Designed miniproteins, single chains, continued (3). Designs and how they scored, part 89

Each design is a single chain, and the fold is of that chain. pLDDT is the mean over its residues in the fold that is shown.

## One batch from the design tools (miniprotein)

Design m11266
Fold by ESMFold2-Fast:
Structure m11266 (fold): chain A 85 residues (1-85)
Amino acid sequence: MGKLSPEAMAENKAAAEQEIPILRAEAEEAEKAGETEIAELLREAARLLEEAVRLADTDPEEAFRLEVEATLLIMKAAILKRIAE
């Protein structure tokens, strides 16, 4: 079965759409806490996921690449947050 099926891509798109508001909320909390680096990483991750959602139907391979980059930024932000708090 093709992992690149339109239905599988739709599920990835839905997951990204769900993650975007969570990342924005976390970025706002980090900004209020003075954690500028964490806030910047989370905002960039949200922006990359928005781009991935936009490209999901036209360029699914680039959408997947952007999703991976967003995930790495989220992981980096989580590590920094653990160190700071």
Scores: mean pLDDT 79

Design m11267
Fold by ESMFold2-Fast:
Structure m11267 (fold): chain A 71 residues (1-71)
Amino acid sequence: MTEESKELAREIAEELIENGVQSFVDRLAEELAKLLKEGKITEEEARELLERLLNPEDQKRAEELIKKLLE
């Protein structure tokens, strides 16, 4: 009954260990997607910000999140 909930809780616990990095990347991606939708920044400006603020792995993750939010 709650085995699926226990597995989900384990995944959430693993995410909490990485919490600061993941929460920051996710929030940054959401803000950049919002600014892109509003036409306040260009795709090139968003890319430059990600490159400046994030390592290559987190940059790829943020780019994927932005694409999902823009679709």
Scores: mean pLDDT 70

Design m11268
Fold by ESMFold2-Fast:
Structure m11268 (fold): chain A 78 residues (1-78)
Amino acid sequence: MEQEIDELKQKAEEAEKAGNYREAARHYLGIASLYLQQGKYDEAIEWAKRAIEYAEKAGDPDLVEQARKLLELAEKMK
């Protein structure tokens, strides 16, 4: 799981450099989901917020909503 998170972080950084904000947001959402599954709620919150930022830059309202729901869940679980 830590290796999977590291891989997603690398992919997100590559997507950011390429200006692929939707892909960056998808990878950040994936990272947040994995931290949530681990019970690392503070980390899940941080990465979910980053997913929201990049989803907004991408103009993807569905992805924004997905990230906001994950953020709300993580905040309620801590």
Scores: mean pLDDT 85

Design m11269
Fold by ESMFold2-Fast:
Structure m11269 (fold): chain A 60 residues (1-60)
Amino acid sequence: MEHLEKGKEAYKKGDYETALKHYREAVEEGIVKEASSNAFELAKEAGDGKAAAEILREAS
């Protein structure tokens, strides 16, 4: 859960590299559906489809 929170904060600040790192850690810990869905919503809101696509591929 901590990685999910850190990922959200990093993405809100525009730090996509850190956000991706934390979401990937959450996926490895088994929080795959929530992490990928949340990251995709944040990426859409920010208008960054590249980050969203990368997160979804890593989660799948």
Scores: mean pLDDT 65

Design m11270
Fold by ESMFold2-Fast:
Structure m11270 (fold): chain A 79 residues (1-79)
Amino acid sequence: EKEKEEEFRKRVIDLEVEHALELIQRGIDFAIENQDKIKSWEDVKKLAEERIAQSADETAALNKRFQEEVEKIKKEVEK
């Protein structure tokens, strides 16, 4: 059914945009919280490395939630 495929695609795209915005916002919040530690470009690189290390579990959790919501949308559209 083309209509169900189009509905699924649209909802997944909307969810992808929301997910991307959430990740961007979390990055901005981290930068704001650590703005006093940024004295040089080397500090920015160090904070980026620390953020990746610290947020590995958080990023995995967000990605898992995103996948669960995609699967939920698929089940709802298939009904």
Scores: mean pLDDT 73

Design m11271
Fold by ESMFold2-Fast:
Structure m11271 (fold): chain A 78 residues (1-78)
Amino acid sequence: SKAEGERLQREIDRVSAEIRRLREQLAQAKAAGDTATAEELSKRLREAQERLIALMDELIRVRGLDVYYDRQAFLEQL
């Protein structure tokens, strides 16, 4: 449905922003030598990336688009 597609797009935008924030925080933790925080942020980043891919898969299904995309290349752009 249109409403479901719009909901999924808003969720994708939110999670994408979270991923960018986590990447910035991870870079700062690594620069500071804070290994414990870096490990926690790396785990959260992986979980957020997995959520993003799941949302993208849902969006493709909801829109009925047989559009192939490279998930790895997409994640590398974030």
Scores: mean pLDDT 81

Design m11272
Fold by ESMFold2-Fast:
Structure m11272 (fold): chain A 79 residues (1-79)
Amino acid sequence: SDASLANIRALGESKDPSAVIALQQGLRSPDVRVRVAAAEALGKIGDPRAVPALRRVAEDPSAPEEVRAAARRALEKIA
């Protein structure tokens, strides 16, 4: 939903490490826009706890390219 997307983006802008669990759930959303926003937010926070979830998304051949690309960019920011 649009509310879910807005909430995911707000968590990334806050850079709050406590948001990591909620953002990892966003990576599994059926909404591609939410999945991209969750990956971007995790990259902004920079918490290494997100690395395993982001790697799974980046290496998932069934995920849309824009989601995989967002996960790869997030991994570069954390590394």
Scores: mean pLDDT 82

Design m11273
Fold by ESMFold2-Fast:
Structure m11273 (fold): chain A 57 residues (1-57)
Amino acid sequence: AREYFEKAKELILEKKYEEAKEYLLKALQLDPDFEEARAYYYLLETILNVKAPPIPK
C-alpha cells in the first residue's frame, strides 16, 4: 500500500494525475483505511473535474 502511495505522489509531481489516481486506487485496494491515499485520491478527482479529461468528448 505504502509503495503505491509513494509512486502516486511522484506521479502527481510529474502532473500525471490519471496514473497517480490508479496508484492511489491500488493503495486503497490493499489498505482501505489509508486516509492519506484517500485524501490524495479526492484531491486528484477535484483537479481532474476542473481540467479536461484525457478522453475528449
Scores: mean pLDDT 73

Design m11274
Fold by ESMFold2-Fast:
Structure m11274 (fold): chain A 84 residues (1-84)
Amino acid sequence: MKKLPDELIETLKKAVELAKKLGASPEQIARAAVGVIDAFPELRNATEEQIDAIVEALRKAMIEAGFSQEEADKAAELVRERLR
């Protein structure tokens, strides 16, 4: 199974940390995350396993940055909807 690019994970972490400093909403974070994912052409035909891994990486990054579980779940669901 295809591993997620390390650059994607690092970019998501940085985007989430910046979003926390700016007071961004889960909807704004989801838009930023989709924009980051769109920069990786290999993810345009992402498998369900890759989508699950992206969504989990986003949740983890948000929790580590100090977002609530509810905010992390909301952003993750919005990203999942955009990738399907």
Scores: mean pLDDT 78

Design m11275
Fold by ESMFold2-Fast:
Structure m11275 (fold): chain A 60 residues (1-60)
Amino acid sequence: DKLEQARTLAVNLAKITKSKEISDAISKAADGLSAEEAIKKIVETAKELGVSEEDIKKAL
């Protein structure tokens, strides 16, 4: 389920980065999007906030 993947990605990124700012930005960015668009937007938002590609890969 891609919706579950999007939620898991957001939760894992919050745990890896330990940042409330990143967590809040991801939740806001993913709001109202389809599962595929949410995953894409979560990755884009994480990159914009300085999360490394390695941390994003760990979150997936």
Scores: mean pLDDT 77

Design m11276
Fold by ESMFold2-Fast:
Structure m11276 (fold): chain A 62 residues (1-62)
Amino acid sequence: MDSTVQRILDLAEQGDYDGAAQVGQDAIRSGVPFDDLRQRLMDLARRRGILSQTLQAIRATS
Protein backbone atom coordinates (compact mmCIF):
# COMPACT_ATOMS: atom_id res chain seq x y z
CA MET A 1 0.00 0.00 0.00
CA ASP A 2 2.70 2.56 0.91
CA SER A 3 4.23 2.45 -2.63
CA THR A 4 0.74 2.95 -4.13
CA VAL A 5 0.02 5.88 -1.78
CA GLN A 6 3.40 7.47 -2.65
CA ARG A 7 2.72 7.12 -6.41
CA ILE A 8 -0.74 8.71 -6.10
CA LEU A 9 0.71 11.65 -4.14
CA ASP A 10 3.62 12.11 -6.59
CA LEU A 11 1.16 12.27 -9.50
CA ALA A 12 -1.12 14.70 -7.60
CA GLU A 13 1.88 16.93 -6.76
CA GLN A 14 2.74 17.01 -10.50
CA GLY A 15 -0.88 18.04 -11.29
CA ASP A 16 -1.69 14.68 -12.93
CA TYR A 17 -5.00 14.20 -11.13
CA ASP A 18 -6.32 11.77 -13.78
CA GLY A 19 -3.18 9.61 -13.43
CA ALA A 20 -3.48 9.72 -9.63
CA ALA A 21 -7.18 8.74 -9.88
CA GLN A 22 -6.33 5.81 -12.19
CA VAL A 23 -3.74 4.45 -9.71
CA GLY A 24 -6.31 4.83 -6.90
CA GLN A 25 -9.03 3.04 -8.89
CA ASP A 26 -6.60 0.19 -9.74
CA ALA A 27 -5.77 -0.21 -6.02
CA ILE A 28 -9.49 -0.34 -5.09
CA ARG A 29 -10.13 -2.91 -7.86
CA SER A 30 -7.23 -4.98 -6.40
CA GLY A 31 -9.04 -5.16 -3.04
CA VAL A 32 -7.79 -2.09 -1.14
CA PRO A 33 -10.74 -0.58 0.80
CA PHE A 34 -11.54 2.97 -0.37
CA ASP A 35 -11.77 4.41 3.17
CA ASP A 36 -8.39 2.90 4.12
CA LEU A 37 -6.72 4.24 0.96
CA ARG A 38 -8.29 7.68 1.52
CA GLN A 39 -7.10 7.80 5.15
CA ARG A 40 -3.52 6.85 4.19
CA LEU A 41 -3.50 9.46 1.39
CA MET A 42 -4.79 12.22 3.72
CA ASP A 43 -2.26 11.41 6.47
CA LEU A 44 0.75 11.38 4.12
CA ALA A 45 -0.46 14.41 2.11
CA ARG A 46 -0.68 16.43 5.34
CA ARG A 47 2.93 15.47 6.22
CA ARG A 48 4.11 16.41 2.69
CA GLY A 49 2.15 19.71 2.63
CA ILE A 50 0.13 18.77 -0.49
CA LEU A 51 -3.33 18.29 1.05
CA SER A 52 -5.14 20.50 -1.53
CA GLN A 53 -3.61 18.62 -4.50
CA THR A 54 -4.48 15.29 -2.87
CA LEU A 55 -8.13 16.33 -2.35
CA GLN A 56 -8.31 17.15 -6.09
CA ALA A 57 -6.98 13.65 -6.92
CA ILE A 58 -9.55 12.04 -4.58
CA ARG A 59 -12.37 14.00 -6.27
CA ALA A 60 -11.13 12.82 -9.69
CA THR A 61 -11.31 9.21 -8.41
CA SER A 62 -15.00 9.66 -7.51
Scores: mean pLDDT 77

Design m11277
Fold by ESMFold2-Fast:
Structure m11277 (fold): chain A 63 residues (1-63)
Amino acid sequence: KDKIIEEIKELLEKGDHEAALEKIVRAYEEGILSVRDIAELLGMSERQARRFIETAKEVLEEL
């Protein structure tokens, strides 16, 4: 779990937002990260994190 969070932070710092989104969505689908974990990682509310995950899934499917 901590390793995945660190990898996501590294991708965001590098500006590789696409890879970061893919890793976040995959970790959520695999049950490694909860909505709360993603909210804390991105500095947003759980409500915002849930919307973010839904939007990220749509974006990744359209790519």
Scores: mean pLDDT 77

Design m11278
Fold by ESMFold2-Fast:
Structure m11278 (fold): chain A 58 residues (1-58)
Amino acid sequence: SPVEEAIALVEERLKDLSPEELERIKELIRQGRFDEAARLLSERGHDDTALEVVIVAG
């Protein structure tokens, strides 16, 4: 599913994020809030991961 694919993607790419920041992003994805998750990633300098999250969302 897009949710599971996006969660796996952020877990693989964002190993250096704090557990709190990673959980916030994963929570947004679980809620179907892919655009908000991507915005938060872009604000933190992870533009490539943000783009992949939006693409996975479809």
Scores: mean pLDDT 82

Design m11279
Fold by ESMFold2-Fast:
Order: structure tokens, then sequence, then C-alpha cells
Structure m11279 (fold): chain A 69 residues (1-69)
């Protein structure tokens, strides 16, 4: 799936804005392409870059990893 398709799923599951969801999706995809990373590592980076709380960032990280598996 494209980052845009992943972002739509994040919006549906979390209620985040499309812009924030797209940033989270792109960030997580880039991390997964460069190295083996855990959902926890992706969530921490999403929270750091977007200012989202840990629970929301973890939900987004799980969704991206699930859709790319």
Amino acid sequence: PSAEEIAERIVDETGLSRGTALKAARLAVAMLEEKEVSEQEIALEIARETGLDGDTAMKAARLVKELLE
C-alpha cells in the first residue's frame, strides 16, 4: 500500500488529521525500509516528530507495520 493509503487507515482508526497521519505513515515506512525496527521504536519516533501522545503513536506504528506485513 502507498503512504497515502496507510494514512487513510490511521485516520479511520485514530481520528488524527490527514496531514499528521500521512507524516506518521511516511516516517514509519522509511524506518521499516532502512532497518529492522520494532513497533516501539517506530512509535517513539512518531511521537517525537509529530508531538502525539505515546498511545496514539503506538496505535499508528502498529497499523503501519500490520499493513506492510
Scores: mean pLDDT 80

Design m11280
Fold by ESMFold2-Fast:
Structure m11280 (fold): chain A 81 residues (1-81)
Amino acid sequence: SEREALERLERLDREIEEAAARGDWKRAVEALLEAARLAAEMGDFEAARRALGLARKIAEYTGDPELIKKVEEAEKELEKL
């Protein structure tokens, strides 16, 4: 439901902020990718693209190949929409 999706987005926003505050960039990227997928499911493709863009920048900043791969997989998944 829309209500459950909005509650999940609010929880993800808090998780992203908390992860970023402690320098847990892996968790921040994973939460951003989850938020991007949820936004796309709700039809908010602008929000989905913004979340993907931020996840991409963070993953590239960390230089973690596993995080970069996760972002690339999410980008390909959402490009089909």
Scores: mean pLDDT 86

Design m11281
Fold by ESMFold2-Fast:
Structure m11281 (fold): chain A 56 residues (1-56)
Amino acid sequence: MGPLERMLEVDKLAKAGESQRAIAEKLGISVGTVSRYLAAIRKNPIAVENAKKLLE
């Protein structure tokens, strides 16, 4: 999976109310990686919208 696809998955799970630890376990990544993706999403939500369009 590409970095944008991974970031979109993190965003979906976070909006569903999953904790950072639960997201990390589901995606097989570190909690620190989840935190970085969430920070990037908060800084630039347009990147998440672009990722959704690419996956559709």
Scores: mean pLDDT 73

Design m11282
Fold by ESMFold2-Fast:
Structure m11282 (fold): chain A 59 residues (1-59)
Amino acid sequence: SAAERERLKAEIRREAARRGLTLSDEEVEDLAGWVERHGESVAAAVDRYAALLETLREP
């Protein structure tokens, strides 16, 4: 559903911002698809992605 996906994307952006992250539209779309497919919470998915980015951005 388009409305549900937009809500999910907004939720992902808010959780990312809370963690000091700015995500591209493509990253938000990818995370939304992951959350829908795997049933993981937005907070858990964003947290895991943030940890990955920290490893890659500043080793």
Scores: mean pLDDT 79

Design m11283
Fold by ESMFold2-Fast:
Structure m11283 (fold): chain A 72 residues (1-72)
Amino acid sequence: EPPDYDESALDTEEGIEELVKAYEELLSKYVSPEDAKRLAELIRKGILAIRAGDEEEAERAFEELRELVESL
């Protein structure tokens, strides 16, 4: 099951790290551990960019995430 989304968790570095780790573990059931780690890293970059209000960086992270998913 996907991890529960909690908006308050995105306000803390610890919460972001826990969420990203949970997604990495979940994704490793469907893709290689290396690909799961890359997907989780792009998710982390997207979350941090959204939190910072950097729409361009968020769009870049989503573009890279889409390309990686399409390559799997």
Scores: mean pLDDT 72

Design m11284
Fold by ESMFold2-Fast:
Structure m11284 (fold): chain A 83 residues (1-83)
Amino acid sequence: MELQKKIEELKEKGLELAESDPEKAKEYLKEAVRLELELAAKDPEVLAEIERERPAIEEELRTNPNESTRELARMVLETLRRA
């Protein structure tokens, strides 16, 4: 509950900073994703939904030129593997 609000606040701050301070925006968004993955790991239905997207996530990791996107893809795959 409180964690979900923190995730939403981090996403909003990250998006607001994306145009003025992309380095800090990246850190806020990475933190939000990490917390989302922690919540997802506790919900088997959410994990199953993410697992359905595994081929697309693996393709993003392999082909996407954006390093931040590849890092997020690795975090998702790591969460699925540890679940």
Scores: mean pLDDT 75

Design m11285
Fold by ESMFold2-Fast:
Structure m11285 (fold): chain A 65 residues (1-65)
Amino acid sequence: MERTRELLRRLVELVEEGLRLLKESGSTDDPRVVELRAEVERLVKELEPHSEELQRLADELEAAA
């Protein structure tokens, strides 16, 4: 389960950074934000069965948009 833990930590950090970028930039049209959310979505899909918590964080990124 090392991959899940590593991915979880990475996703959490990416989600937090994405959320802050969204608020600081004030624009969801920024390529950095778009790339981050897309990457998070891909990772979330991979861990879908164990990503209930991660999916919630990813949804926050989209909701903030």
Scores: mean pLDDT 68

Design m11286
Fold by ESMFold2-Fast:
Structure m11286 (fold): chain A 60 residues (1-60)
Amino acid sequence: MDPVKINEELQEFLDKNKSLPFEEQKELLKKLMEKKKISPEVQEIYLLALDQAQEELEKA
């Protein structure tokens, strides 16, 4: 597993889609992770990161 490559692609994906509603971003991220065949346990970690990013955006 190459976490640097995966993280880079997910960061780019989130940056491109950050203008979409949170629900849509979450759905698209899940679809991308399924396409990448990422395990459910790892998917949960990335979804949590998206939740944290949304919370930070609301505070900013």
Scores: mean pLDDT 71

Design m11287
Fold by ESMFold2-Fast:
Structure m11287 (fold): chain A 87 residues (1-87)
Amino acid sequence: TDDELVEGMRRSLLGLADKLVDEAKRGGDEMFQQARQRLDDLEAQITAWADALSDEELRQRILEVVREARQYFEEQLEQVRREREEA
């Protein structure tokens, strides 16, 4: 169950990151800022929820997934920005 929760959260966050990056590609610089803000808000919500968990191991696993998803998102977003600037 915990493994399913953690894996489900990883897939959902990575999928959301891909979707937001794809939308930013079409929307321009304003959409890049909006995408970051949406991820910031979601990260804060998940972190607050995880901090309420009594299971310290599960909490740490969830926070690690959030960090990984955020790093992936920023890397993808930065690549799109470079491609746009070079065009």
Scores: mean pLDDT 79

Design m11288
Fold by ESMFold2-Fast:
Structure m11288 (fold): chain A 56 residues (1-56)
Amino acid sequence: SEVEELVREAEEYEKQKNYLKAAQKYTEAGVIAYDRGDLELARELLEKARELRKKA
């Protein structure tokens, strides 16, 4: 799925310690999850993005 691909990209950016790009990809995935009604997944992804922005 698109969400799974964005999460995969985010994880690769995390490995590179590019926290800003990782956070952007998690945010994109979270917004898509929210639009599809998966509120739990959206919350988890957006919280992950928020924590990564603190490291950036």
Scores: mean pLDDT 87

Design m11290
Fold by ESMFold2-Fast:
Structure m11290 (fold): chain A 70 residues (1-70)
Amino acid sequence: SEREELAERILKVVEETYKKFLSEEEAKKKVEEFRALLERLLELGASPEELERLLEGVELYKEQLEKEAE
């Protein structure tokens, strides 16, 4: 489904971001916390539009962290 595909894309960006900037243990914990939040959003009926906005937000956050790390 579109919602599940968007959630997977969001989680992928979050995983890439945390793995780049955190230790392996911290990244794993933060990814699991974010996965739980995404699953809850899906249960609460988050729309594809809401998930697309969240995807944009996590992508922007990753870009900001990358700029600060340079």
Scores: mean pLDDT 83

Design m11291
Fold by ESMFold2-Fast:
Parts: sequence; structure tokens; C-alpha cells
Structure m11291 (fold): chain A 92 residues (1-92)
Amino acid sequence: GEEIKTAAEGAAKAAKSEGGEAVAEQQGGTVILTLRGAGPAARVSASGVTTEAYLAGGKGESKVEGDTVITTLSGLTEENAQAAKDGAERGA
């Protein structure tokens, strides 16, 4: 729970530190974290979020489209999905 929240917060902060922005959307056990203006730190941090999703019993995948990183987390409990969204919002 806490680990995925911390990872999502870190990814959002990394994007912001690189002059970008972060947005998170939740639907049940699915979270889509979009990092725009993302540099190397945001990309590495997004990988950390996918790792924490797998450790929480879900799945995570990141896709890079130009300077945008789209991370989809799925198969999470609603509690862990909410934690990821809250973390991303706190870091944005």
C-alpha cells in the first residue's frame, strides 16, 4: 500500500523536476499515470511504479510516446489503486 504510493509520488516529482507534469486517473483497481515533459528521471521512476504494482499483486506497464510516459497499473486492490493515485497527486 504505502510502497506504491511513495513510488507514484516519486514519479510525479521526477516529472515536475524535469519541467513536466503528472496526472493520475483511477477506475477501480486500474490507475493510469501520465507523465508529460518527462525526462530520464521520470522514466526511471515510472519503472519503479510498475515494480511496486507487481509486488502488490497487480501488474504495471509503461509506454513512452515522445516526451510522455504513460504507466498503466492494473489488477490492484481498490485500496492500492487509490494509494497510487493519491501519491501521484501529492507529487504533482
Scores: mean pLDDT 85

Design m11292
Fold by ESMFold2-Fast:
Structure m11292 (fold): chain A 77 residues (1-77)
Amino acid sequence: MEEERREVLRQTGLEIYAIGQLIEEELKIAKEKGLKRISDLSEEDKKEAYERALERARREAGEEAVKALERIIEKQK
């Protein structure tokens, strides 16, 4: 029970982390370009944000976080 709960919380944390990283990188690019909204980002800008988030997740949180981020991007299609 306790180990199962910790694993569920860990997986949920990875998903929240992945979503947060993507939004954070999107906001950084929007700010760099003087845009008011994330929705104003071009497809190229969104791809760059995704690549930055993916690289950061791989470096700081490992392969599981990378997979969580990939799933989120697939869900947005």
Scores: mean pLDDT 74

Design m11293
Fold by ESMFold2-Fast:
Structure m11293 (fold): chain A 106 residues (1-106)
Amino acid sequence: MTPEERRRFLLRELFGYDEEEIEQVKNLSPESRAALDELLETYEEMLDEISEEVGLSWEEIFELLRLYEEGKIEDEEKLKLAEKIKELWRRLMLEAQEEARKKAES
């Protein structure tokens, strides 16, 4: 993925934005754009860390998690991998929330 494709992937897959909402991001105030860019950077870092740890692309990670949520994983190794991804995501989210809390207190 290019940097632009990565940002659009996150807006679509994590935030549920449609194409019109993604285009409207250009019309945000500088302050709102800066806040969104910081949030997207945090998610990019989390997904890159998970991707490196499990050896899957972002698209493969989300497809595996979708199959897991739908109860469609029949392979035990893929089931374990999906559970590992969910645990890594949970841990990284807690770390990101703690960092945001510390910045807010500063």
Scores: mean pLDDT 79

Design m11294
Fold by ESMFold2-Fast:
Structure m11294 (fold): chain A 67 residues (1-67)
Amino acid sequence: AASAEAARLLTKGVSYFEKGDYEKALEYFKKAIELDPSNKTAWRLAAEAYRKLGKVDEAEKYEQKAA
């Protein structure tokens, strides 16, 4: 199911985030959002990854969608 696939992508993204690979983490978080746009956790995690990459404008947009 799409929700189960989104959860797996989030888990992989978090793993990359913890390793400091923010670009790879973001790629997985964005894929999770594509599968389940209602998953606010995915939007928040993507925003955090954007902040770690110094992309503040993108981070703010994703934070707003997570609200």
Scores: mean pLDDT 85

Design m11295
Fold by ESMFold2-Fast:
Structure m11295 (fold): chain A 57 residues (1-57)
Amino acid sequence: GALARALIKKEYGLSDEQVDLIERMVAAGASAAEIARALGISPKTAAGMIEAIRKLG
């Protein structure tokens, strides 16, 4: 949801396009490792983003 997108964008310094990609990948069932590889970030950071999206909708 909009709240999760705003939080992730602010906390991790992501663009709207990067947030859209992450939400699409999470909806498709992508793992933290897959998201980390796509964005060039650590799997730990990707896991935090996934958790935020799932908790906040």
Scores: mean pLDDT 78

Design m11296
Fold by ESMFold2-Fast:
Structure m11296 (fold): chain A 96 residues (1-96)
Amino acid sequence: KAAELAAKGGYLANKGGTEAAKNAKTKEGLSHGIAGALAGSGGYFMAEVFKDGKEGGRSAASGGDSAIKGGKLAGSEKGIELGKKGRELGRKGYEL
């Protein structure tokens, strides 16, 4: 359960960070979008391959936070929504 939540959280954080990066208007926004995508991917990989819901969930939650920051700077509602969901699922994964 923990690894499943973390994997889904990482996947959504990666998508949110990618949307934020695609719509970035500033170097700061691009940096946050890329950070969200990379941390989301790391969370997904840790949870899916290593079955580590705690560390995968932490990485997914961090990726979601970065995707939200990048999405706000880019004006990307989709990036913000995906980042929020990735953060929520990541937190649930590492709290179990």
Scores: mean pLDDT 87

Design m11297
Fold by ESMFold2-Fast:
Structure m11297 (fold): chain A 73 residues (1-73)
Amino acid sequence: ELEKKIEVLKQAADSLIRIAEPVLTPEQLERLRAEADKIIEDLKSGKLTINEALQRLIDAARELVREEVARRK
């Protein structure tokens, strides 16, 4: 069950990065990948549930998009 949850989270991260790619800079995409890796490790160690991990991933992407939009003001 845990392995399936990790696979779902990894697939969600990969999909989110693809969707964010045209909006974010390469540096911001690298930050998003690093954040996704940390969230996956926290799920593996039991610090996060799958729902909490997915929410953190979405929040991280949202903050990076917000940062990019603010930069382009």
Scores: mean pLDDT 82

Design m11298
Fold by ESMFold2-Fast:
Structure m11298 (fold): chain A 67 residues (1-67)
Amino acid sequence: LLEDEEIRAVLLHAIGSLLAKKGDYEGALKVFEEALRLLRRSKNPDEELIAGVEEDIAEVKKKLEEL
């Protein structure tokens, strides 16, 4: 159903979300950026998932800028 890289990206997005909820914004950012990289490399990238990860990255970056 999903490409291997896309499956890994979905899992990384979930991990990043958990890190962000825990308050580990630096860790969440690294994981979200890796997820985004994998999604953009997939043969047929999921544009909605890419947009969601980009929104999460923007939110985490704003929190880091406030620290």
Scores: mean pLDDT 79

Design m11299
Fold by ESMFold2-Fast:
Structure m11299 (fold): chain A 56 residues (1-56)
Amino acid sequence: MEKKREEAREIAEDALRSVEQAKAAGSTGFTPKGLTADSPSPELVAEAARELVARR
């Protein structure tokens, strides 16, 4: 339970960082390290990403 929440945050953080780097590089389209079938719930990752954006 808690492990999946923390893992979702790490994935979201990495994705947001990739987007920021792509934006600085010229927004050619980015491919952040993605979720797989075995990843935490996509809902959890989306919520974590939203929290990270709000706190940036």
Scores: mean pLDDT 59

Design m11300
Fold by ESMFold2-Fast:
Structure m11300 (fold): chain A 68 residues (1-68)
Amino acid sequence: SDWKGKAEEYKKKIAENPKDAKAWYNLGVALAKLGKLQEAGRYYGQALLLDPEYEEARENLAKVQAQL
């Protein structure tokens, strides 16, 4: 599981469709796995901006904020 490769994959998806809330969420997950918690929080926040009812993004945002 190459989390750097997954992050690059999700960046490409976002470039193709910047309104894809799931791609923003998945980029956040990949960055959290790489220990980049502040960046992960920003991308979970972007997923929530696009989809305010995105439960997994809200929960993971709370988890990374608790670790900062």
Scores: mean pLDDT 87

Design m11301
Fold by ESMFold2-Fast:
Structure m11301 (fold): chain A 77 residues (1-77)
Amino acid sequence: SMSLREELLRLIGEILRLIGELYDLERKIAELKEKLKKNPDDEKLKEELEKLEKRKEELEERLEELKERMEELEEKL
């Protein structure tokens, strides 16, 4: 079986990857929002923004779940 330390390191690694994905996604969302300010009736930009914001929501939910698991594991150390 994996040590408690190795389980914690695995969770931390996954959390860091998700944080990186969220950071990149937020940058793309910000860029699209700026483009949409200049072209507010661009349906393609609106659809792309909606898809990215939905992806962000999914990643934030996954991140919160992993953070809770990490906190539970840290309490056992």
Scores: mean pLDDT 84

Design m11302
Fold by ESMFold2-Fast:
Structure m11302 (fold): chain A 87 residues (1-87)
Amino acid sequence: GLRDFSEEEIEEINKILQEAKKRLTALADRAVAAGVDPQTAANIEVAGMLRIVGLALESNSIEEFKKGVEEVVRETEARLDALVAAA
């Protein structure tokens, strides 16, 4: 968890969190532009971000955290793309 990380590792986690937030927001914005309901897209973005925050608290290494972030982003993209296909 965060208590087990160095100051440099915490800075890297924060950088990864900020980049993940940008990626999730871009996916949600893309889905809205394609006809998905803005509230539905926002809810999926928030759910993804909350899961990434949970991974930052629970991960035992930066590598584990990075892997978890990529999985959450892929899951979020798949959920939004499914809604775009149904729109």
Scores: mean pLDDT 85

Design m11303
Fold by ESMFold2-Fast:
Structure m11303 (fold): chain A 57 residues (1-57)
Amino acid sequence: DEEELKRFLEEFREELSKLVSEEEAEKTVQGLRELGKIAGAEFAKKMGEWILKEIKE
């Protein structure tokens, strides 16, 4: 699951950096990485997906 989260966060950062500043994207990725340690990788992925959906729409 750590490898799955890592791959997700790499793709997430690339997508998010198209929509927000590089600094904001980095902070968000770090936050999701920490969330994954506390609440699990699956929950962190769901939060990342929700963030992208809200920003894109």
Scores: mean pLDDT 80

